# Designs tried in a protein design run: designed miniproteins, single chains, continued (3). Part 72

Each design is a single chain, and the fold is of that chain. pLDDT is the mean over its residues in the fold that is shown.

## One batch from the design tools (miniprotein)

Design m10638
Fold by ESMFold2-Fast:
Structure m10638 (fold): chain A 116 residues (1-116)
Amino acid sequence: DEEIRRLILEGIEAAKRGNLEEAIRLLREALELAGPKYLEAYEQLKKAKSKEEIKNIFLSLGLSEEEANSLADFYLVLKQGGLDGLSFVSVEQVGKWSLTEQMAFAIVLLVVLESL
């Protein structure tokens, strides 16, 4: 748990600094350690074509309706506008989220980074 959280926070910091290769490496390590449930969500997110599909993936991970909806909106913004939205992401605040929320965010960021 602590190692997965550390990798996610370091990956977000790397992405915010523009070190995209390091961010991808750290977030992939977090995903591998988190296990098959999150790896499946990552694969499903890459194939998702609608906000409803994206939201359902996050709901399946245990996020609330509000959390899943907000993260789906954030994913679509990043996918359309690139990483500018990361300037408003506080690593300190993400550090206070549940592990499930942190992993869902890590999956969002990883899919976006790999599509650049």
Scores: mean pLDDT 86

Design m10639
Fold by ESMFold2-Fast:
Structure m10639 (fold): chain A 89 residues (1-89)
Amino acid sequence: MIEKIKELLRKIGEAVRNKDFESAIKYAEELKALAEEAGLEGMAKAAERAKEAIREAEKNKDDPEKLFEEILKVDEALQQVKLELEKLV
């Protein structure tokens, strides 16, 4: 479980850096589904926020200022997933 979540977090970050928003959304959806199946409500909500921010980044890919703003929101959501993961130790 924990290793799968860490791998998905890494893949989301890598996809966002490469502007592969389609893959980033897919990995965020996998993370949300995994969190929901495990009963991790806080992590599932953070994963959903990451997914929505990635979608907004994709919509605004031609607007550098808005793209940057949405990428910051992705980072905030992924930090929340990491904090939720740390509670599982």
Scores: mean pLDDT 84

Design m10640
Fold by ESMFold2-Fast:
Structure m10640 (fold): chain A 85 residues (1-85)
Amino acid sequence: KEELEKALEYAKKAREAAEKGDLEKAIEYATKAAEYARKADASEEVRIEVEATLSLAIMALTLGDTEAAIKALEEAIKLLEEALK
């Protein structure tokens, strides 16, 4: 599940960037996480949930809502960690 592992890696990097206030890097990493999630060999349900949560995070980052973005990224990370079990 290399695509899910990469999605998790980038989602964690996006959260770290958002926590540091680097919204540009957070958007870049969240976008990469979404790209890998789309390519992932996972159930349709898991893929849809992860993609939706990452899309919400990207939207929040674009709007400057750092608190909402971090919350969405944390949810995406949790979903990705569960999918990798």
Scores: mean pLDDT 84

Design m10641
Fold by ESMFold2-Fast:
Structure m10641 (fold): chain A 73 residues (1-73)
Amino acid sequence: DSKEMIKESIKEELIKKGVSEEDAELAAEIITEYIENKIFPSKEELYEELSKKLSEETAKLAAEIYEILKESY
């Protein structure tokens, strides 16, 4: 299941960088929903959406991971 693989990859990378499991899962879910629906927001647009629910640092890290993954899909 590609959705679960993408979600777990993002979650693991965020946890590795010190993000809590709950925040990492939330960020990963938001990003994977965009990818699965073939909506590719800019890094800045994703950062704004994530920063509504997560810390600024976590939102920035998640947006950077998304930018890298977006180029792979």
Scores: mean pLDDT 78

Design m10642
Fold by ESMFold2-Fast:
Structure m10642 (fold): chain A 79 residues (1-79)
Amino acid sequence: SLVLKAIQLSFRGLSYLSDGNYEEAGKLFKEAGELLEKGKDYKGAATSYYFASKAYEKAGNKEKAEEMKKKSEEMLKKS
């Protein structure tokens, strides 16, 4: 299921965050958000995009952090 895949990606993202690999963590949380968005779980998608934004901030990737922040805000408006 999309939800199960998103959960698995989120756990991997948390593992990469713990290891200080912020860029990969951001990518995994972004992928989780995209799966939840496709499944119309807008609250879940917003949360995943938010974590992706924070991971990209820590990675110094301002462009992707801003993109993910906007996606999170967009998902909240749909929830």
Scores: mean pLDDT 89

Design m10643
Fold by ESMFold2-Fast:
Structure m10643 (fold): chain A 61 residues (1-61)
Amino acid sequence: MGEEHNRKLLLEAGASERLAQKIAKGNADRVFDSLEEMRQSTLVIPSGITAEEAKELIELL
């Protein structure tokens, strides 16, 4: 499943479980091969993302 694949990719890159789950769920219809692909793609940022989580995502990408 794209959601689980993307969640694992984010976790392996150092994202928190909460952030990884939120982003992966928001982008469940996509499968990214790498963080570089995620960075280059238009990611769906769920409205439930906190300021701290958004900062974490920016630092990760």
Scores: mean pLDDT 77

Design m10645
Fold by ESMFold2-Fast:
Structure m10645 (fold): chain A 56 residues (1-56)
Amino acid sequence: SAADAAEALALARKALETGDPELLEKAEKAAIRANVTGAEAAAREAGALLREFEAR
């Protein structure tokens, strides 16, 4: 859904900005939820941001 997509992207961006491991965990869960609810493009974008965080 659009709400799941927006949540996943917002949490992923905030995790990347702050380096907060709690936000990283929330972003990962939100990305999985977005993928399951049919927001695959947003889930992929969130996943890419999370991989960028891990590559630091």
Scores: mean pLDDT 73

Design m10646
Fold by ESMFold2-Fast:
Structure m10646 (fold): chain A 69 residues (1-69)
Amino acid sequence: MAEEYVKKAEEALVAGDWETAAKYAEKAIELDPENARAWYLLAAAYRRLGDEEKAREYLEKADELALAK
């Protein structure tokens, strides 16, 4: 279930494991591409990894999905 991968991504972010957080967020998106939370987590992970361009792109997708509802 996508929500379990979202949970794991959140836990990885709290632990400071940005690479693992990105991986779990990507898995959540593979299962549910409309999950705005997963896109927010992916954006947060990439921002922490220093990839601001990807972080901005993923944040835009998260915002679009959250507004569409």
Scores: mean pLDDT 82

Design m10648
Fold by ESMFold2-Fast:
Structure m10648 (fold): chain A 62 residues (1-62)
Amino acid sequence: MEEAEKLVEEGERAFRRGELERAAELYRQASKIYEEAGDLEKAKEAEKWADAVRAVGEQLRA
């Protein structure tokens, strides 16, 4: 859990810096760790953030 929380914090910092691809990757990794730990609520939240950041990155790339 501590590892997943650290990844979420790093993802938030990456997102705030405009590093969208990195942020999405960090959120996705956090989601996987939460899922493996049985924290399905936090896993879904992190996955939603990864998807949202990817969508923003796709728009920015266009």
Scores: mean pLDDT 79

Design m10649
Fold by ESMFold2-Fast:
Structure m10649 (fold): chain A 60 residues (1-60)
Amino acid sequence: KVDPEKLKKEAEAAEKEGNYKEALLNYLSLIMYYQEKGDEEKVEEYLKKAEEILEKIKKE
């Protein structure tokens, strides 16, 4: 069962802790969830977050 509020909190906590791989996985899960719901605004929001996190991972 997908809980978007829990995923968002876990993604934000992981990002704040510098756990970028965990943050990326949670943001990707949020993107999938909102794509299934047709929420294009939320999909775009979390895609931008995922791109930022991915760039941080690539620099490490």
Scores: mean pLDDT 82

Design m10650
Fold by ESMFold2-Fast:
Structure m10650 (fold): chain A 56 residues (1-56)
Amino acid sequence: LVEEAFEIVNEVTKDYPGLSFEEKKELLKEAVDMLKAGETPEQVRSRLEERVRELA
């Protein structure tokens, strides 16, 4: 779970080097929570892509 969340966050943030450590940490927490709630990795990725767009 945490490993999957970490991979998704790294993937969606690769093109956004300006994101702060705190922003990336918050995205990781959101990803873990969504996976624990039963969301698929594909759903989590889509939601995080939207979140990164809001931050960037």
Scores: mean pLDDT 77

Design m10651
Fold by ESMFold2-Fast:
Structure m10651 (fold): chain A 72 residues (1-72)
Amino acid sequence: MADEYIEKGRKAEKEGNFQEAADYYALAGQIYHNRGELEKAAVYYRKAADSYEKAGNTELAEKFRQKAEELA
């Protein structure tokens, strides 16, 4: 469920594991997207992009930023 991935993402962020946090936020975004909850999907894709950027993963950060913009 999306809420479980959001909680895991927040925990990973607190631990400084930004790559793991981004992966969980991306999964939450995908779940909301599959449910047709496009605004929530965009929120979690943006959180994933921010966390990928903090992890130094610029390619994935750009990808998820673009996904969020397409849905908003």
Scores: mean pLDDT 86

Design m10652
Fold by ESMFold2-Fast:
Structure m10652 (fold): chain A 83 residues (1-83)
Amino acid sequence: AAADEAGREFALLQRFKNGEELTPEEYLEVARAAISTFNYDLALEAAEKAYQLKPTPEVLEIMARAAEGAGNTELAEKYRKEL
């Protein structure tokens, strides 16, 4: 449910802000939540950590979206070329 999802997203965001080590999937959840709230810099930071642990096309897509949202078009294009 949306309420359960929001609760999980909040908990993951708090863990991320506290510097806790997350799984690649949890970093991606933080990144997606940050994109949905227009916090593109936070989304890019979380996605970059996911990429360092497990580089996948899905992570690159999220990084490209976050970079574009943050106004960094060159970085977004760089990530899209890797796809």
Scores: mean pLDDT 80

Design m10653
Fold by ESMFold2-Fast:
Structure m10653 (fold): chain A 94 residues (1-94)
Amino acid sequence: SAEELAEEAIRAAEEAERLAREATRAALAGDLAAAREALRRAEEALKKAKELLEKAKEEGADEELIKKAEEAILEAEIAIGIARIALGVAELVA
């Protein structure tokens, strides 16, 4: 259903945010391999969230649920941005 697609988009975005935060922690600890893997997985989860949200919109999901999914995606994008910066700095000092 449209509602299930929107809820899955929210869960995928939340997973992306968690993985991005893990990437940031790994980068700050100097574990570049763990940071790269967590960031790669975060970007995959974000892509899935965006695809699910597009399908939810096509199927007529509730506007409030769409807003919640868009907010979760924005939070994930910000967290991924932070992780990319942290990894870049860690690679320069390695």
Scores: mean pLDDT 91

Design m10654
Fold by ESMFold2-Fast:
Structure m10654 (fold): chain A 83 residues (1-83)
Amino acid sequence: MIPEEALRASVLLIAGAVYILIGEKYEKKGDLEKAIEAYEEAIEYYEEAERLAREAGDEVTARGAREALEEAKKKLEELKEKL
């Protein structure tokens, strides 16, 4: 396992979580377009986090990223229905 890839995966997972919080804030404000943009950013970070975690052999982080990705995609679909 390359330590740099595992660290990068963890950082991207955190970045994705931050964008989820940003998206939730915009949804509560009724700014659905900005909420959607934030969730789309979170999805990109989670996809990259899963890829890097898998390359690093970090199955725990990879699974966490996948679960977060699935939840973010579901939330994005719900928000798009509100537009």
Scores: mean pLDDT 84

Design m10655
Fold by ESMFold2-Fast:
Structure m10655 (fold): chain A 106 residues (1-106)
Amino acid sequence: MEKGKKALEEAEKLLKKAEELIKQGKIKDALDLLGDALGKIAEAIKEAEKSGDKKLLEEAKKLAERALKLAKEILKKAKDKDDILRAIGLILEAIGLIFDVELLLK
């Protein structure tokens, strides 16, 4: 649906910006954008569930897997306790979203 597709498009833009910030060593800014992206992915999953849009669920899973990869990259670069804990939280959130999609695709 339009809402879910728009949420995924915004999530993809946020993930691209987060990847650039990670390369620049701007870890706190990257964490903020990654959190926002996961929120948009969660919104898209809810819209896909309501509509039965399996294609949107599959696209949301791919972005959640990309977010997981970026969160792991942040964790490797993070040096302060707050950034490490935030990165772990985002890893768990991304895993949860991937699991939610797998359950909805059954």
Scores: mean pLDDT 88

Design m10657
Fold by ESMFold2-Fast:
Structure m10657 (fold): chain A 69 residues (1-69)
Amino acid sequence: SAAVRQFEAEAAEALAIARSLSLDDQLKVLDAIVQAWLQFQIRLNPELAEQYRAQAEQLRARLRAELAA
């Protein structure tokens, strides 16, 4: 959806800023982004919570890869 793409774009921008921080702070930013996304999705569709937890793990892996690049 457009909302998911917008959130992913905002997350990428936040991670780009986080690259100027220590590694510990970068990981905290990543965790905060994934947690915020997960909470948002579950609030909209609580019946899909298990699916969103799986997607949150995929999102975490993707954002970690972007942070490492």
Scores: mean pLDDT 76

Design m10658
Fold by ESMFold2-Fast:
Structure m10658 (fold): chain A 95 residues (1-95)
Amino acid sequence: MKEEALKKIDEAINLLYKAGERASLDEQVEITLLIMEAVMAKRALEQGKFDEAKELLKNVIERAKKLMERSTDPEVRKYLEEAIKKLEEAVKILE
């Protein structure tokens, strides 16, 4: 279960990188912060800090949803939506 959640976080991080490649400069800064927080969630999970990891993942989901609503690029929106789905799946595994 921990391994499955880690896999979902890694898949989400890869999707956030893809969003960043297409994003405007302003959006790239926000996506970088999302990636950093997702990496922190991954580290917390690897250390057995399930509550901390879940909190960090929920924060990334909330911020990614707000960025997706503001984004004008349909490809950036698609990658953000897919990343959000993977992060939500990771949170569900940790419940």
Scores: mean pLDDT 87

Design m10659
Fold by ESMFold2-Fast:
Structure m10659 (fold): chain A 78 residues (1-78)
Amino acid sequence: MSPEEALRRALADAREALANVEEVKAEAAAAGLSVEDVVAQLEARAEEAERVGRATGLEELAREVVEALRRLAEALRA
């Protein structure tokens, strides 16, 4: 998978999750994960996306991924 393909998939996945926050919470609970566990994973994914974007010149795509992941983390904490 290319970096661009990885970022595009991450963006699509984050947007789908943001549209289905209650389902994400239910899936996390079923997996034995707390909301804070999931948020920590999303923050790590955002940091990776920023690094990949800077390294590959895909900064705008990476920014969209980071924004979607951070919106999802905020929604999960609500």
Scores: mean pLDDT 84

Design m10660
Fold by ESMFold2-Fast:
Structure m10660 (fold): chain A 71 residues (1-71)
Amino acid sequence: EIVPAAFDTDGDGTLDGAEVNALLTALGYPALSPAEMEEFMRRAAVDGRVEDGRVLPGNVIYLLRQEEEGL
C-alpha cells in the first residue's frame, strides 16, 4: 500500500511540493498547479503555515482522506 515516507528523498521526515506531487501522481491524482500546491501545503502545515515549504507525510495522507470524503 501507499508509503509516503518512500517519497521523502531528503530523509528529513518531511515532504516538499515536488515530493507531494510525486505522491499524488502515484495515487492517480493529477499534479497540482503551483497555486493549488501552495494551498495544499498550507492546509497540511502545522497551524496553517508552510515552514520551509515542507509538510509531514501524515498530514498529506490526512488531507487526502478529507478530499476523498468531499469535505
Scores: mean pLDDT 63

Design m10662
Fold by ESMFold2-Fast:
Structure m10662 (fold): chain A 67 residues (1-67)
Amino acid sequence: GKTAEELSKEEILELARKAKELLEKGEVDDETTLLLGLAAVYALKYKDKEVEEEVEEVIRLAKELAK
């Protein structure tokens, strides 16, 4: 499998956007969790504020949908 270290910032941002799209569609929980996990690990490891903001946006959407 791919690790966060094998992904570029651009790829991580695309994964976060894909996770957001999947959450809005309610199609695949496991895939959404995996994509968010990869983006979150990248944000924590590299302290990248732009990736952190995208991950927080997707988490916020998930939290709102879970209410």
Scores: mean pLDDT 66

Design m10663
Fold by ESMFold2-Fast:
Structure m10663 (fold): chain A 55 residues (1-55)
Amino acid sequence: SSLERARAYSNLDEEEKKKVEELEKEVILALNAGDLQTAQRYLEELNKILEEAAK
């Protein structure tokens, strides 16, 4: 949910937030290039960071 995502994001430190922003950018770039495998890899890394932050 958007609330759970917002909470996880608010629990990230400045460095983790920067990494999440870079990963989101990489996902968008990969999707725009049609590179679904690269997009999936970055999405998995992004989700792992958010899952750890939600603990």
Scores: mean pLDDT 79

Design m10664
Fold by ESMFold2-Fast:
Structure m10664 (fold): chain A 65 residues (1-65)
Amino acid sequence: GPIYRVTATKDFTGNGEGVLSLKKGEIVLLENPKILDTNVLEGTSVTTGETVLIPLTNVTVEKLS
């Protein structure tokens, strides 16, 4: 499926399984991303194969080939 580069614009801490904690500048590659709420991105981590949740207010998103 489509792969996206997600870059953290600031530090944030996730709570619970699948919710990521990232530091500013950290990059996550996601496959098949979808929006669950107005500001939450769900996708499959390319690195781990895990389904992860990321707050959209804390990241930039770029589509990759």
Scores: mean pLDDT 77

Design m10665
Fold by ESMFold2-Fast:
Order: sequence, then C-alpha cells, then structure tokens
Structure m10665 (fold): chain A 82 residues (1-82)
Amino acid sequence: PSQEEIDVEVDIALAEIGVAVLKLTASRKPLPEEVQKLIEKAEKYVDEARKALDAGDFETARENVEKAIEYLKKAFKLIEEA
C-alpha cells in the first residue's frame, strides 16, 4: 500500500476508537446534548470513511475521516471545558 493508503487506514481506525471511547463515556455518565450530537456526526463520518476505504476510494475516505476528526476534537474539547 502507498503511504496515503496506510495513513487513511490508521486515521480511520483511530477515529473509530475515539467514537467508541466517547460512546462508552456517554453510557456511563450524562454528557451535554451538544456533545452527544457531535458524537453522532463523528460516527456518521467515520462510517462513510470506512465504506469509502473498503471501496478503494481513498480520496473520499480521507475527506470523511477529516470531518470525523474535527467533530471528535470538538466533542473532546467540550468535555474538558464542561
């Protein structure tokens, strides 16, 4: 695989872990509705990135994983600032 392919695969896997951590956090303690909506958006974009990667569309996979990472950053920041 190219470096681009490896980087996208790693980023998607890390984003999947980020969503899982936030969902586990939400299941154990109340999170603000704003944070829950950000988690839902991140999960949607992670799912789209994984589908694109499985189809061999690395450009679409990258676009979607970058969107997911932005929503994850916002969710984690709001949890830290709460």
Scores: mean pLDDT 84

Design m10666
Fold by ESMFold2-Fast:
Structure m10666 (fold): chain A 116 residues (1-116)
Amino acid sequence: AEAMARAARAAGERAGTEAGRAAGEAGAAGAAAGTAEGAEAAARGAEAAGKAGGTAAAAGGAAAGHAAEAAGTEEAAEAAARGGAAAVKGATTATDAAAAGVAGAGGAAGALLRAR
């Protein structure tokens, strides 16, 4: 039970961090391109990262819940709750990074329009 909660936590944190990185890279690429195409690519990357993070958090929460039920102990329930919380935190970080990536791409495009 505790091992399953730890696995769920690690998976959620990793998925959230990876999605956040992908969104950040898409945002940077959009900013560098300074074009509508770059901005669209960054927006698509951010949307995909947000979906991946959300799915990972949901999966982590479900796994944590099952672990708590199976163990039937306060300590195991606490470990499962920590797993779920970590997965949600990872997903939130990925969503924030995705939003920042889109904002960065939009700013670059706007700057080009103003510079012309």
Scores: mean pLDDT 51

Design m10667
Fold by ESMFold2-Fast:
Structure m10667 (fold): chain A 70 residues (1-70)
Amino acid sequence: SKEEAIKLIEEAIELLKQGKVEEAKELLRRAMELAPEVSKELETAIEQLDKGEIAAALSGLKEAKEVLKS
């Protein structure tokens, strides 16, 4: 559901603040399955995390949450 995807994105953001990048990526992959409408944004965030671009990924995740809340 969208609500579950939002929760997973919020948990991933918190994990990223703790430096737990691989755990955050696992949650984002699950969120992509639950919310295909933001799957491209979440895929981009995962790619940014693979490059160490954590701030860019966090920004994209916040935007994906707002899309799901709309």
Scores: mean pLDDT 85

Design m10668
Fold by ESMFold2-Fast:
Structure m10668 (fold): chain A 60 residues (1-60)
Amino acid sequence: HHHMERRRRLHEAVKRDFLERGEITPEEAAAMTEEDLDAYFSELLRQAVDAAIERNKARV
C-alpha cells in the first residue's frame, strides 16, 4: 500500500517534470506502462548521473 502510493506519486511528478522540460513527449508519456515508467526513470537517472560526472571533469 504505502510503497505503491509513493511510487505512483513519484512517477506522476517525474513524468510531469520531464514533459515540461521536453525530455519526453506527451504521446510517449500516455503510452507508458508503470513498468515502462520505472525502467525509463531508472535509465534517465543513470544518464543524468553520468552527465554530471562528465561535466565536473570537463569543468576543471
Scores: mean pLDDT 68

Design m10669
Fold by ESMFold2-Fast:
Structure m10669 (fold): chain A 81 residues (1-81)
Amino acid sequence: MEYAPERARRLLEEGRRHLAAGDLDAALPLFVRAIEILAASLGPDHPEVAEGVRALGEVYEAKGNTELAAQLYAAADAVLA
């Protein structure tokens, strides 16, 4: 159903704005909440969940946690394979 994912998409958009501004501590909870809503609504293997997981990976990469970022990117790519 589109209405619950619409809330999550707005959270992803806001998170990306914070990430672009370097506000990593503000971006992180927005992406986590968006992933939670999308996974609950669409299932964990849905492409929109993978998009959220990729965005979370970008936050961890920017924070210097490249190992966790690589794992998150691999998880997202596995859904889209």
Scores: mean pLDDT 81

Design m10670
Fold by ESMFold2-Fast:
Structure m10670 (fold): chain A 83 residues (1-83)
Amino acid sequence: GEEAVRLAEEATRLALEAMRAVENGDLERAQRLLEEATRLLDEAQRLADAETDPEARLEAEIAAGVAAVAVGVAKTILNKKLG
C-alpha cells in the first residue's frame, strides 16, 4: 500500500543523495545514506510482499524495484571508490 511506496520513494531519494555524496568525495556520508536507503528498501519489499490487494502490491513492487536499481547503482559506484 501507500507505506511501501513511500518507503521505496524515500530509499530512492537517499540512494540519489548517496551518489551525489560520492561525487563530492564524502564517502562516509555516502555510506550512511546507503545504509539507510537499504534499510528502507528492505522494509518496503517486506510490506509489498505482505500486501494482499493485487493493485496495491503491483504499485509497491514497481516502487521497490525502482529503489532497488537506485540503491544497486549507488552501492556499485561507492564500492568502486572504496576499493
Scores: mean pLDDT 87

Design m10671
Fold by ESMFold2-Fast:
Structure m10671 (fold): chain A 78 residues (1-78)
Amino acid sequence: MKEKLKQTIEYVEKALEAIEEGDLHKARMYAGAAAYYGEDFPEVKKKVEEARRAIEEGDLEKAKEYLKEAKKLAEEAL
């Protein structure tokens, strides 16, 4: 359980870094991985999926906010 949360946090951080670097392809891939590892954590998964939608819509500010919220929720669940 906690190992999947640690992986979710890692991929959320990688997605945030990819957004900062302007690599939207990597941002999508890493956010997808975060959603996969966060599958057993409904609140975390919801925020990661909202971030993925924001990336697809080009709303990078919202995407970063949702990813930060997902990271906070995952850290609180550790």
Scores: mean pLDDT 85

Design m10673
Fold by ESMFold2-Fast:
Formats: C-alpha cells, structure tokens, sequence
Structure m10673 (fold): chain A 59 residues (1-59)
C-alpha cells in the first residue's frame, strides 16, 4: 500500500544520505519504475551501483 511505498522511499533516501556522507562526489538518482517498484542508481568514483526495491514486499 501507500505506507509501504513511503517506507521504501525513506529507506532509499537514508541510503543516499549515507553514500553522500562517505563520498561527496557521488550522485544518486531515485526512479519509480512502477506502482511499488523503485530503483536507486548510485554513481561514485568506484563505478555505478543499482539497487532495486519492491515496496509491495514491505506491506
């Protein structure tokens, strides 16, 4: 539901904050690919990393 999607967004935002604290040159892009599907793309000096989260699993 909506609560699961919001929780997923909060978890991904915490991940972004942690990455930026460790590497200020990093960039992060949060993409909603579906009703409950999110993709976080993190680009650092070490490369690009992709994390996917299905918020429906957090209900």
Amino acid sequence: GAAAAELARELLQQRIAAVLAADPSATAELVQEGEHRFRLVITTSQGTFVEELDASLLD
Scores: mean pLDDT 76

Design m10674
Fold by ESMFold2-Fast:
Structure m10674 (fold): chain A 65 residues (1-65)
Amino acid sequence: DIEELEKRLEELRKKYNKLGEKELTSEEAEELRKKFIEEVSKLNDELQKKKIEESEEQNLQRRLE
């Protein structure tokens, strides 16, 4: 569900923002950033695919004939 994916993305951003406020070593901070980018990329890809799929199913120029 698109709404659930968007909410999950927002929660992910909040989680990583909180983690980034902690006292981290340079290596820990870079690892955290890398994981955040990977997770956001995966969720964004899934969200985009779901939006395309729903748009295609909901609003076809012509339905199957």
Scores: mean pLDDT 72

